Designed miniproteins, single chains. Designs and how they scored, part 3

Each design is a single chain, and the fold is of that chain. pLDDT is the mean over its residues in the fold that is shown.

## One batch from the design tools (miniprotein)

Design m71
Fold by ESMFold2-Fast:
Structure m71 (fold): chain A 69 residues (1-69)
Amino acid sequence: SDEEIEKKVDSRLREDGTLSKQEAVELIVEVTGLSEEDARVIVETMDKNGDGTLSKEEAIEAIRLALQL
């Protein structure tokens, strides 16, 4: 469910409220079973500001998108 996705993202947030791209990739792989390479493509697409991190909302969106593949 969306609530479970949000909880999983929250558990991996850094002190600044973001996830590293690698942490986001690992979370997508864990939740969806996609390959690390496919998860990385999704994460790169969701990194809208190009800073190498994902916000909580970007990470939730990435996982939802991955579940549709």
Scores: mean pLDDT 77

Design m72
Fold by ESMFold2-Fast:
Structure m72 (fold): chain A 67 residues (1-67)
Amino acid sequence: MEKEIENIAKNIVTFAKTASPENVETALQLLAMRRSKEETKKILEMAIPSLSADHKAVALQILKELE
């Protein structure tokens, strides 16, 4: 389970390197709809440090909405 969460976080970071902030926002919203609140929070917390400022802002917004 922990390895799966790490792999998803890495996939988000990789996607964010070529995707617009809007596309990352959409992908994170879809993730939040398909995963539990706890899993989504852990994934976002792992991905956020590796994101650019614009992508990081989107991820933080979604993280706050889960609280």
Scores: mean pLDDT 81

Design m73
Fold by ESMFold2-Fast:
Structure m73 (fold): chain A 68 residues (1-68)
Amino acid sequence: SSELAILKALAIKEAEELAREAEKKGDYNTAKQAREIAEQLRATENPSREELDAAAEKIRELKKRLDE
């Protein structure tokens, strides 16, 4: 599905941006977790909608913690 491919690309981009922001703030633990999400998504050729939803939720949680 082109929709799932777009969601995968957006999740990878968001996770990578989060990792860079976390590094700038000195939060290396959040940066590591964000990179792991991006790497797992890249390694998964055709992630399911459920897998993409789970990744998006984890990215949101990490971003919220970083922004606080």
Scores: mean pLDDT 86

Design m74
Fold by ESMFold2-Fast:
Formats: C-alpha cells, sequence, structure tokens
Structure m74 (fold): chain A 91 residues (1-91)
C-alpha cells in the first residue's frame, strides 16, 4: 500500500543520515544477532532522528511523521493475520 511504501521511504531516508559510529555498531549487531532488515533500518533511522533532535534540526511535525512511519511498519511486521486485518481496513 502507499502508506507502507511512504513509511518505508521515510525510514530509509533517515537511516541514510545515521552517524557513522552508530552505523558500524548497528550493522555489527544485525550481522551477529540475525536482525531483520526492518529492525536494522529502524535502528539506524532512530539514531539519525536522535542526532537531529540534539542538533535542533528536527521540527515537531517531522518527529510525528517519523513516529507514524515507525508505527505503520511495526504493524506490517507483526503477525500475518494482524497485517491482513489492517490491510482490509485501508481504502
Amino acid sequence: SKEIEEARELLERWAARAPEELRELVEREAEENGWSELSRTYALASAAVVRAIENGELSEEEYKEFLKAGLILASEGGDPELLAENLAKIE
């Protein structure tokens, strides 16, 4: 769906901005512990958002958009039955 696609694109854009030191840590943990691609992307995106907050570079609206994207993708990454029910409710 468009909402899931836009949420994924938003998280991927934030993940691209992750601090290099934390990128190395996240990628090591993902490899060693078998993290999903979504979990890796979310961890990197969260690191970038935190850095943007620390630097005063993030508006309240942008933060809300990030939280919404995370919630949408977490809902997609749940049980297949729950995802099917949610998709049935989307127009």
Scores: mean pLDDT 73

Design m75
Fold by ESMFold2-Fast:
Structure m75 (fold): chain A 85 residues (1-85)
Amino acid sequence: SEDDELVEMIERVLRQAAELHKQGNYGGAGLFFDIADKLVKYGVDQGLDLDKIIEKIREVAKEISDEPEVVERLYSLIEEMKKLS
């Protein structure tokens, strides 16, 4: 579905941000985190299931546990999404 496609796009953007951060490209990582934030806000505006997006972000955070700063950024995004309920 279109909702599933947006969730998959958010996942790819977050994984790319994590990889850039791991490579020391903090500027590039920041840009992709900004893109993810905009995609999340777009999804909320379109009536997407926030729980589905939150679960996907938790999945990404679990898989990149070697990058604690990125994991913290992902959990910060989850907390912002919870406020949008």
Scores: mean pLDDT 81

Design m76
Fold by ESMFold2-Fast:
Structure m76 (fold): chain A 75 residues (1-75)
Amino acid sequence: SLEEELRALGHDDRRIRSHLAGLLVTRYANALDKGDKEKAEEYYEKLVEMVGKERAEELKKKAEQSVKVQKELEK
């Protein structure tokens, strides 16, 4: 699991949760960039469990904006 991977790197529980949330945001953005809506939804649901719905929605909107900007730069 992602938590086990981060724990193996010697991070404490609070640091593990912070890194896990960041990793979920990154994987969500990558799934959006690849057009994998099912994987994006999976990562979003895990993010909601980790940081709560309001914070997850904020991070989701920022990730979506970043992906849109990146795609426009490739045109």
Scores: mean pLDDT 73

Design m77
Fold by ESMFold2-Fast:
Order: sequence, then C-alpha cells, then structure tokens
Structure m77 (fold): chain A 81 residues (1-81)
Amino acid sequence: EKIGNAPVYPFSELKVGDKVYAVNSQGEVVARGKIVAVSDKGFLVEFEEVKEPFDTTDVHYYVEKDGKLYRLEDDPFVVKP
C-alpha cells in the first residue's frame, strides 16, 4: 500500500493501543504495529508485522485515528523493527 501526503498528528495526543505503520521512501508499508507506551520522552511501538529488510533510517511513521492516517512528527522507540 502506498501512502502519500498526510497531516501531522500531535505527539501529546498519542495513546497506548494506537495503530502505527512504518512507510518507506517508496510509500510502501513495511511494518505494522501498536503503541505500547507513551511518556514525555517519546513513545514505544511494538511491530506485529515486519518486512525484511527494515531500515529505520528510510521510513516515516504514521498513526491511524478514526480510519485516517496521520504522519508522526517524531520517530518511535521500537521494540521489534
């Protein structure tokens, strides 16, 4: 699946259980997961599906809210890349 332009979602409104997608420079979804922790220092994502190879420097992260995708302003801490 290719993802184009999406509005930025504020970090302060992220919640545990939110669906997160890692999207490469080609607009392809390379990983799917959920937020498992949120703090003032960042948020932690556990990916349930990962395509190999997964390069964390070549991806942008998106969150799904109410059936819509939003770009994340900050990169997550990742449990399973």
Scores: mean pLDDT 70

Design m78
Fold by ESMFold2-Fast:
Structure m78 (fold): chain A 81 residues (1-81)
Amino acid sequence: SHMKKLIEELEKLKEELLKGGDVVATIDRVIDVLKQLKADDTTVGTFELVRAVTKISNKKGQEELAKTVAKEVEKIIEKLS
């Protein structure tokens, strides 16, 4: 199922957000999956706003925002399951 593969990709991206690394690039990949899921403009726009804030944040701020994004991704996975 295409839907099952997108949910599995969101689970993987959630784990990558929690492990650290390039948080902005991981949020970009989350946004791409949300667009494939045909998420509403408000949901996509919210993640794009968080991405913009993350890009101008220091390393510690990026790590805290990554945890927040991971939590929001988990909520989306729960709604799709």
Scores: mean pLDDT 87

Design m79
Fold by ESMFold2-Fast:
Structure m79 (fold): chain A 82 residues (1-82)
Amino acid sequence: DEELVEKYLKRLEERLERARRLLEEGRLEEAERELELTEGLYLLVIGVLKASGTSEELIEKLEKEVEERIRELRERLREAKE
């Protein structure tokens, strides 16, 4: 269960890093799409973990880590479009 959370966290982090690189390259449309897909994946992952009986503590750890990075990238994307 912990191993599953770590696996999904790593995958989400890799996708967030891809979105960040696209944003840095000025590829704003692609960065936005990658971030949207990552947000969708994140919601599916949280749903799967909750359905599997994953502990609240592990889910909160994943939420804190991923939601903060999504928020930061969304803000940077908004600023880059200005």
Scores: mean pLDDT 81

Design m80
Fold by ESMFold2-Fast:
Structure m80 (fold): chain A 87 residues (1-87)
Amino acid sequence: SLADRALELLKEVDEIYSKVTGKPPLSEEAIELLRTFPEEVLLAFALQEARDVVEDAKADPSTPEEAVRELERLLEELERLRRELRA
């Protein structure tokens, strides 16, 4: 489903950000809560989270360029899903 695709992309964003910053990834409880949301709300949350992560990564000069590029790729995939949902 679109929700499963969005959650998988969000988990990938969160995993990269966790590895770069040392901060813990989203909890299992948070992921399960997100699964209860309507697809439009879940996707809006995932997109906003990915945007914030990309902005933080780009603002930190210690972030590897490869990590920034992968985060931007994942954000683009979430934005594509949002456009498909709204079309």
Scores: mean pLDDT 80

Design m81
Fold by ESMFold2-Fast:
Structure m81 (fold): chain A 115 residues (1-115)
Amino acid sequence: MEEARRELLLYLAKKALEYLKKSDTFKVLQELNELGVPIVLPDEKVRMIVDGKEYELSLEEYLFLIYFSSELGKVLSPEQVRALVARYEELLAEGVLDLEEILARLLEFARELLS
């Protein structure tokens, strides 16, 4: 695993655990659980059900879902999560390797997706 990717995933995993403990993210976490998303760090692929359609999420997509939904106070769709992961891959390809810069650009992009 590339170091920058590893650092981002570890950060998102740590933040997901913090968000589980916070009252301000409780509503988002409840909504995710109702969509079939487990509120725990998975060891396998995660399934999400939206409007009767089942989506299979990778560990990376799951961590993006938990983190960005919690940060924005809104549950992201599977399509929005995939767009965020694609944007992250673009940033890595452009040589953006700093964690704070990656997070700032991804949060900006996520806000645009919800506009």
Scores: mean pLDDT 78

Design m82
Fold by ESMFold2-Fast:
Structure m82 (fold): chain A 66 residues (1-66)
Amino acid sequence: VTELAVQLVRRELRAMGVSEEDIEAVAEAVRKDPSPAAAREAARKLGLSEEQIEAVERAVLTAHAL
């Protein structure tokens, strides 16, 4: 589940044009805590847009549903 969440987050953020540095920071946070709330907070701390934060949360929720 954690690995799938990380892969989905990387794919979504890369598609939205987020820098690889910021993508890896969010991915590291998801590896430590694969909850939607933790992923959302990590993205918010990096200054990502609300659309990007929602994409991260959705990717983590999708990984949990699979």
Scores: mean pLDDT 81

Design m83
Fold by ESMFold2-Fast:
Structure m83 (fold): chain A 105 residues (1-105)
Amino acid sequence: MLEEKIKELRERIEENLKKAKEAGDEIMTKIMEKALENVEKVTEELKDKPLSELSGVLVLVAVALTLGKEEDAEKILKLFKEGKGFEELEEIAKELEEKLEELKK
C-alpha cells in the first residue's frame, strides 16, 4: 500500500511538473521539483491518509520549501500527522498563498 501511494503521487507530480515546464511557469516548476524531492517523506509521515489528502499536503509542503519556509513545511507535516491545529494550518496556508501571489506575474 505505501509503495503504491508513493508511485501514484510521484506520477501525478511528474505530470504536473511536465505541464509547468511546457507552460514556462518557473515558480510552479520549482514547487513541483520540491514536491518530487519530498514525496517519500510526506507519504511515510502520513501513511494512513488518502491519496487526495497526501497530494494536497505534499504541494503545500513544497510551496513552503520553495519560499524558503522550512519551519512552515515542518509545522504543516506535524499538524496533518496529529490531526489537529487546522486553524494554525489555515493561517500558514494563507501566508504562503499571499507570498506566492507576490512572486507571480
Scores: mean pLDDT 78

Design m84
Fold by ESMFold2-Fast:
Structure m84 (fold): chain A 86 residues (1-86)
Amino acid sequence: TLNVTSEVGEIKVTIPGVGTYTTPASNVAIPDDVTAELENPGDKVIELDVKGSNGEKFKVRVIPGAKSYVKLKKGNTYTLTGKEVK
């Protein structure tokens, strides 16, 4: 499952075959291994702290007007927390 929050602005998350969600989103299904699209419709750079139940930890920067991507595997729980970068 996918959980996404942001301390600043909104992040749009598109999961192929599932749908598009805007923060905050919780318990979003991950039915297959997918590459989710991340979009920042705001004007501030947001850094997403990504934590997976499988021990994955990494950061994804989502800049206004650009797409970023995160690989999600089925069967795992992912938590994405957005924070302002400077």
Scores: mean pLDDT 81

Design m85
Fold by ESMFold2-Fast:
Structure m85 (fold): chain A 78 residues (1-78)
Amino acid sequence: ATITRTGVVQGASDSHPGYSQVNAGHDFILVPGVLKKGTIVKVTGKYKGTRKINGKEYLVYDAESWELKDHPNLGLTA
């Protein structure tokens, strides 16, 4: 199923190189690319399954699209 969540970028994913880890309450969303820590994003993604990340299980969503929530300090790095 497709869901939409607003979350905060925690930084680069330790377990998924090239992805940013977004915490949206009880869910972890993996967004492709490097987003600046603390950025607020609105993510629309499809449920991919449950992944074990750092010894804990999270519901993982594959981002279909994401929006930056009016964040002036966004630093996207290639």
Scores: mean pLDDT 67

Design m86
Fold by ESMFold2-Fast:
Structure m86 (fold): chain A 89 residues (1-89)
Amino acid sequence: WLKELAEKVKNSPITGKIEEVADELSGDEISRIVAALLLTTDKKKRIEFGNKVAELIKAGKKDEALKLIDDVISSPESEESVASLIAPK
């Protein structure tokens, strides 16, 4: 599923910014990012989450971005969990 998600990241409307940072990421890291995005129920929040992750990676805060990804993957049941992980405010 990881390799299939990495292929889909190139075809998603929100992948443009993630693709820009792809050269700084491994395929596994990209797949985890896409998996977390697909677990977000609201498309608007999905785009905001993807933009936040890409922005953190571009700022050199890849560890923070991956921590947000892991938390979403481990707790996808609640949309509130995703919202709290996007920004503390």
Scores: mean pLDDT 63

Design m87
Fold by ESMFold2-Fast:
Structure m87 (fold): chain A 63 residues (1-63)
Amino acid sequence: SREERVREVFAALRAEHPARSERQAQAWRNAEIAALSMADEASVEELRDFLRLYLAAVEQAEA
C-alpha cells in the first residue's frame, strides 16, 4: 500500500539521517506524520510533495 511505502521511505531516510538535534528530531516527526496523514488518500504528486517537505525539514534542521 501507499502507507507502507511511505513508512518504508521514512524508515530508510531515518536510518540514513539519524536525528542529531531536537530540531532535526522534530522535523523528522512532523514530516513523517504529515506523510502518513496523506498516505491513504495521497496522489503520486502528494507523495512527491511530502518527500520535498522532508528534505526541506532536514535542510532547515541543519541550518
Scores: mean pLDDT 65

Design m88
Fold by ESMFold2-Fast:
Structure m88 (fold): chain A 80 residues (1-80)
Amino acid sequence: MVPTEEELEAMVKKFNDEMQKIIDKLQEEGKLEVAREIAEYALEKTIKLVDEAREGKISKEELEAGLKEILEEAKKKAEE
């Protein structure tokens, strides 16, 4: 089922809050280039995924799964 705008906004906010925690930690550790690469990767992937959800091309469950995958990949990159 296509997410409502309110559900979409809530999911994106939660995702952005979690991403910001990863970026902040990397910046505190002096890993500025890694932080930038992760931020750019997440922004690119999130914009495409959110646009597809708004167009009704993906379901709420697929959007949630996609955002979770982006977050997990960001965490893996941060640990390298």
Scores: mean pLDDT 81

Design m89
Fold by ESMFold2-Fast:
Structure m89 (fold): chain A 58 residues (1-58)
Amino acid sequence: MGLSPETLQATLEHIASLSSEHLKLLQEIGATLRAIGDAIDEELATGKAAPQVPLLEP
């Protein structure tokens, strides 16, 4: 058993840190998804990949 007050304090701080990290990770995931969407949109706008053949004769 490691029930010293100092050990308990360190454990509580670690648990609180993990909870904060979870929120931070969720926010980072959201930001990453937005960045990926922006990168895809840029590639489509430049037309480098040419995902579709443009109309030659309308």
Scores: mean pLDDT 68

Design m90
Fold by ESMFold2-Fast:
Structure m90 (fold): chain A 85 residues (1-85)
Amino acid sequence: KEALVERAARVLAENLRLHFESAGAEVVSEKITIEGDKGTVEVVARRNGATVRMVVELVLEGESVKILGYEQAMAAFEKALAEQA
């Protein structure tokens, strides 16, 4: 159901924003796109003059929402922050 994917995407976007802000980054843009049983969350954050862009996909499978590439996206974010240290 579209509403379930939309709610999951909003929660994910909020958690990503909180994570970026706790790491001392400023969220400069946030975009959620919902297309039926699929969703995309894009967050762009800035820290020390550099920008990090994260894109995470969500898919409804039966009665559950699957987050695709979340672990890889988080690892890339952590690496980008470390390279700015």
Scores: mean pLDDT 75

Design m91
Fold by ESMFold2-Fast:
Structure m91 (fold): chain A 80 residues (1-80)
Amino acid sequence: KKKKLEEAIAQGNKHKAAGDEAYAKGDYEAAVAHYSQAVDHYSTARELALELNDEEKFKEATENLSEAFVNLEKAKKALA
């Protein structure tokens, strides 16, 4: 499960970065898709960290999840 937690955080970070790049290029559809994936991966990471009683990773995943959610809503608004 520790490797799954690490992978979930890594995938979240990867999609957040891809979403940021897409947003900067004005590709808001791609940004929404990537930020949605980041939210899903960080949510999984948070759940795994809770199961493992890993408080540091739980805080990291929770903060990254909140940021990814804000970025997702911003990208959705840019589409409209």
Scores: mean pLDDT 85

Design m92
Fold by ESMFold2-Fast:
Structure m92 (fold): chain A 88 residues (1-88)
Amino acid sequence: MIELEVIEIFSDEYFTLVTVKGRDEDPEKAKEKAEEEAIKIAKEKTKLENPEYKIITTVDGDTVIVEVVAYNLEKEKELLIEKLLKES
């Protein structure tokens, strides 16, 4: 039986982070379902237009932790430039 737990949801104007934990006797099934759920939540919660998605999956036995980051490189560059200009 596949068990999914949403560990974290964070969303702001710059990025969205979703962490989902999956557990199943088949780690590949746990991974697939956890990735699907994490991506779904990231898409629903993101405030970014046309975000890029980075998926990081960690497998430990029957447990899978999936981290999905929705980001926009242009927005990240703008934030970095603004921060550097304000701190100069």
Scores: mean pLDDT 79

Design m93
Fold by ESMFold2-Fast:
Structure m93 (fold): chain A 74 residues (1-74)
Amino acid sequence: MIDIATEAADEAMRKTGGTGGNEFSAALYAALLVLREGLSPEEAAEIARKRFGGSSGSYLVAYEAAKIAKELAK
């Protein structure tokens, strides 16, 4: 589970051009919310954004990671 979440976060950072620990933390947390709690990518991304940095950049990378995690869980 954590391995899949980490892969999703890494891929989201590459796709969005995300930088810094807060954006990676938001991506990882959103991926985990999708995998563990079954939240939608939109819900996971908003929760992760509020927890890590509160920026639109944190939302964008978190949303991408959540989408990737959902696809990997199929």
Scores: mean pLDDT 80

Design m94
Fold by ESMFold2-Fast:
Structure m94 (fold): chain A 107 residues (1-107)
Amino acid sequence: DLQRRRQQQIQQVRQQLIDLAIQSGQDTYKMLSDKDPSKAKQVQDQIDYLKALVEKGTSEEEILVIASQLIDTHINLLNSLGKRSEAQQISDQGLSLVRQLEALKAA
């Protein structure tokens, strides 16, 4: 069924974006845990919040907002550390997933 296949693709791309956000948050937490424990805790709280939103099946819009914040925080931290190629790679991955999700939802 074309409709079921499309919904499966939407869920797969959405899950990849969520996975990228969680991984970005975890990497940010590790980089901040020794230098800025309070910011590290805020990142961990955002990861836990994102996981809770996904588990509850709440608004996709809220999930995407929190996921984008985690990814952006990681990109900004990498750029501040001079890791610009790594930051660009994460940015390109995130943008690709968002564009794939938009295309699937528009079809």
Scores: mean pLDDT 86

Design m95
Fold by ESMFold2-Fast:
Structure m95 (fold): chain A 84 residues (1-84)
Amino acid sequence: MVAELERAAEEAARRAREALLAAGVPEEDAERLAEAIRRLGIEAARRIAEEGPEAIDEVNKEVAEALKRKIEELGLEEAIRAAS
């Protein structure tokens, strides 16, 4: 399970990087956000493995909050908003 969730995190990061580059985000910023997605996904996988599947909702909430903060740190909030 953990290895499968870690692989899913890596795939999500790769897809996010591709989408950001297609939207015109600079490669360095796209890579930083993709790396944050990957790290948050791996940490989520570890927490789910430790606490069990009942933790999925809370872990997802924490990941979403951490990702939002990272987007704000990188100044990508407006770029993501414009893509909506």
Scores: mean pLDDT 76

Design m96
Fold by ESMFold2-Fast:
Structure m96 (fold): chain A 66 residues (1-66)
Amino acid sequence: SMIAELAELALRQLAARGVPLEEAAKQVKTFAESLGAKVEIEIRGNEVTITVEKDGEKFTRVIRVP
C-alpha cells in the first residue's frame, strides 16, 4: 500500500530528525488519515507498529528505530 509505505517513510524521517516517537506517530496518523486511511499506531520502546486500513484492505508494519 502506497499509504503504508509513505507512513513508514514519514515516521523514519521524523525519528531520524530527533522527533519523539509519540509526536512522530501523531503527525503520521494525521497525514495518513488526510489520505482517507484509518490508522492505528502502537509504540513499545523503540518498536512502532503501524496498521493502515483503506478500501477494505489492512496492512501492518513493524518498524524498529535506533
Scores: mean pLDDT 81

Design m97
Fold by ESMFold2-Fast:
Structure m97 (fold): chain A 71 residues (1-71)
Amino acid sequence: SRLEELRERYEKLKAEVEKIKGPSTVEQLDLAEKSIREYFKKKGVSDEEAEERALEYGITAAEIILNEAKK
């Protein structure tokens, strides 16, 4: 499913971030993902949709971190 694909992609990107930036940066990504997920849940979005949105933001943030590390 889309949700399973997003989870797998996020975990893969977090592993790459950890290699380059270390575990504290991954912890910050996870806290941000959790905060976004809770935000959408409070807005009345379903748990599944809130997780999808939060994972998409987390994936984007991880990609930005990895791209900046290449500079």
Scores: mean pLDDT 86

Design m98
Fold by ESMFold2-Fast:
Structure m98 (fold): chain A 80 residues (1-80)
Amino acid sequence: MITIPEALKRVRDGLNLSQREMAIILGISQGTLSRLERGEIEPSEEIKERLLNLLKENGPLFKLILGEENYEQLLEKLEK
């Protein structure tokens, strides 16, 4: 079962983005993204909303990056 830290890493890798570039997309600092990817902190509601919107707007792309099952599981986790 995919975790939010694992999903963030896979999304970033699949998009060929640095931590800095991914942080810009999510509107956070690189330090915050690094801590999220390591599971050291939980994402805020704002970060969850931004990630959820990114995933939903580009569903086919992220289903390819994560796989269908992991994509659906991630959406469920972010909507809680």
Scores: mean pLDDT 83

Design m99
Fold by ESMFold2-Fast:
Parts: structure tokens; C-alpha cells; sequence
Structure m99 (fold): chain A 84 residues (1-84)
């Protein structure tokens, strides 16, 4: 339930931006805004760090992603964060 709510909020912010592609920094900024609604600042930064590591592993530091790819990455990061 929490994962679905957070993914929904992330999708909403992506739709509000209206972009087709996103940089790493843009994805991390949107993720931080969503995480801060549900977690403490410390916990939100932990989730953002997990997402940053997944992004680096799959796309590299200078990678760009589509909206769909960003949504999948965020869901993976949230699931990993909750299973810690």
C-alpha cells in the first residue's frame, strides 16, 4: 500500500513536469520531495541514496531516463528501503 501511494505521488510530479526524459539530478530531486512526505529528513536521504546507487549502476552518472524508467527505478528504491 505505501509503495503504491509513493509511486503514485512520484508519477504525479513527473506528469506535472511534462518532460519525456530526466537527468539523474532531476530524478533524485523528485524522489526526495516524495520521500519527505512519508519519512523523516534522515530516512528520506537514505531512500534517495539507494535510488542514486541503483541509477549509477544501471545508467551511469551522466545517464538520462524516460518517465517510465524513472518510475521503475523509484519503485525499486522504495521496495529496497522498506525491506532493510
Amino acid sequence: NLVKKMVFDFKKLMDEKGKETYTRDEVLEIARKVAEKYFSPEEAEELVKILDDIFDEKYGKNGTVTKEEAIKLFEEAVRKFLEK
Scores: mean pLDDT 85

Design m100
Fold by ESMFold2-Fast:
Structure m100 (fold): chain A 79 residues (1-79)
Amino acid sequence: MTLIVAARTETEEQAERLVEELKKFQEEVGGESIELKGTTVTATFKIDGDISDAVKIMEEVDKIAEEVGAEMVGAIVIE
C-alpha cells in the first residue's frame, strides 16, 4: 500500500522546512520519496499495514504540516 500526501506553503522557506520534517518522519515509518515543486511538497509513504496505518501516517503528516504553516491539499491511498 502506498500513501501519497501533498501540502502547500506560502513561502519556499516553509516548503523547505516541511521537506526536512517529512524526511525525518519518513526515516521513522518508511518513506519512498519527497518532491518539492515551488511551494508544494509531495511525500510518498510505503505502508506494510492496512488502511488504519495509512490514516495514522496521514494524521501525523497533517500535524507536521500545521506546525510548519502548510495546508494539506490532498491525500491518496494506492494498493
Scores: mean pLDDT 82

Design m101
Fold by ESMFold2-Fast:
Structure m101 (fold): chain A 58 residues (1-58)
Amino acid sequence: SHMLEQQRQQAIDQNLQVQKETEHLSEEEQEELRKRMETVVSRVDDNRAYAREIAAQE
């Protein structure tokens, strides 16, 4: 599904924007943001796998 691919790209783009706006944060806070980004991207990838599984059942 192209929609899920677009959501993944949007999550990456938004994270880069947040990083640029929050570069004044401490190293610990920046690491926390990185972990959040990885979680969001991973969730989108899981949704893509789900969509493929549903399509295969037809």
Scores: mean pLDDT 68

Design m102
Fold by ESMFold2-Fast:
Structure m102 (fold): chain A 66 residues (1-66)
Amino acid sequence: SMSKKEKEREKKYDEAIDKNLADHYKMNNETLSKEEDEKWRETLRKVVKNGVKVNAEQKAEAAKKK
């Protein structure tokens, strides 16, 4: 089982990912398909686990949209 510390960390990561996705949808006035949304969530989880700031990755991906 995960320790309480690990559970707290994962919860904060999930909250950060959810907030970043909500901000992305609002900023770009777009809706992603369920498949695309899941892919973005998976990518953000990998970024967070590697110690990279979620906001930095979202900013980079938003730039690629153009």
Scores: mean pLDDT 65

Design m103
Fold by ESMFold2-Fast:
Structure m103 (fold): chain A 86 residues (1-86)
Amino acid sequence: MFEVPSEEMRKKMQEVRDLVDSPIPEDLIELKKDIVKYIVKLTLESLGLPELAEEAIKLVDELFKEKPQTSLDEIAKKIQEFILSK
């Protein structure tokens, strides 16, 4: 709970995770996708990497197309891998 720039990122991801980590109806998948895109954009801006936000958002879209019930953990892993590959 102490420190620092990564704390903001953890808090937002934890809150979204707790809110959306239950099985959801198909109608709510669009809302989950929009929330995840927004969190990804804010996270990249907080890391000083706003130029990566557009590509990361496309990656979120692809993940939801492949697996609409994709978990927040899977999304987080893919975004983390994407950032590390740049």
Scores: mean pLDDT 70

Design m104
Fold by ESMFold2-Fast:
Structure m104 (fold): chain A 75 residues (1-75)
Amino acid sequence: SPLEEAQKLIDEMKRIVDEAEQADTPEAIAEAMARIDELSKELKEIAKKLDPKNQAKVLFQLAAIKSEMDLLARR
């Protein structure tokens, strides 16, 4: 289902963030940001297929992930 596909992408993005934070190098953070940007585009396309409530939930989780990556990049 589109909701299950969206959740798998969110879980993958969270893993990427965790790995970048653990590595704590500018190179790892930059690579993670690029990967998150690519997966974000795919997630937004899947989100369009969801009902408004689930779309909002998915986009909120995406915004939180991007915010966390932005904070890591400023260290």
Scores: mean pLDDT 86

Design m105
Fold by ESMFold2-Fast:
Structure m105 (fold): chain A 61 residues (1-61)
Amino acid sequence: PLEAMIKVAQAAEEAGGTVVSVKARREGDEIIVEIDLEAPSEEVKKRAEEAIKETLEEIKK
């Protein structure tokens, strides 16, 4: 879970988002990461959310 938290936070920040908090937990075979995210615009927020989603898919493989 820690590695997932770091990668997801890094992806969000690289997209221009600001990570306020990150929580990770394991549910069976899934790792669930919850991020509290702030962004200067809706465009940046969507970009950060897409980066987070892509990163989570890579971690699951």
Scores: mean pLDDT 73

Design m106
Fold by ESMFold2-Fast:
Parts: sequence; C-alpha cells; structure tokens
Structure m106 (fold): chain A 88 residues (1-88)
Amino acid sequence: SLGLELLRKELLEKSEQAKALVEEYVKKGDYDKAEQVVNDLESWVNSQLTFLRSHTPDSEELRNFEQLAQDRLQEVKDTLEEGKKKAE
C-alpha cells in the first residue's frame, strides 16, 4: 500500500539519522543523549507497529515492515552498545 511505502521511507530516514546522531553523541561521551535518541526511535517504531496491527490486515507486506522496523531499531541499539564498549 502507498501508506506502508511512505512509512518504510520514513523508517529508513529516521533510523539512519538516529544512527548518525548516536555515533556523534558517543564520540562526545554524551551517552545520556545517545540513549535518548534510541528511546525516541523505539517509541516511534512501537507507536507505528501498534497502529498498523490495529488498522491493517495481516499480510506479508505488514510482516516485512515489522521485521524491517525491528532490524533497523536493533542496528541503532547495537551502534550505541558498540560505542559504549569502545569507551571502556
């Protein structure tokens, strides 16, 4: 659907921006701000998934979007954890 296509584009843009911000804050030692970026992205993802599950029929397109959202969120979380390990 057009809605899922636009949401996929927004997810990709938001997750890439979040990853870049996390990398920048980690380099500055600002882990609280990096964690806030991750939390904000996770909240947005969870809100979108909750809405879609309630308003969209179960479909391969929806399942593929849910997996993509979880994978992209995990990449940003991993970026933060890798940055924390490198600072130890």
Scores: mean pLDDT 85

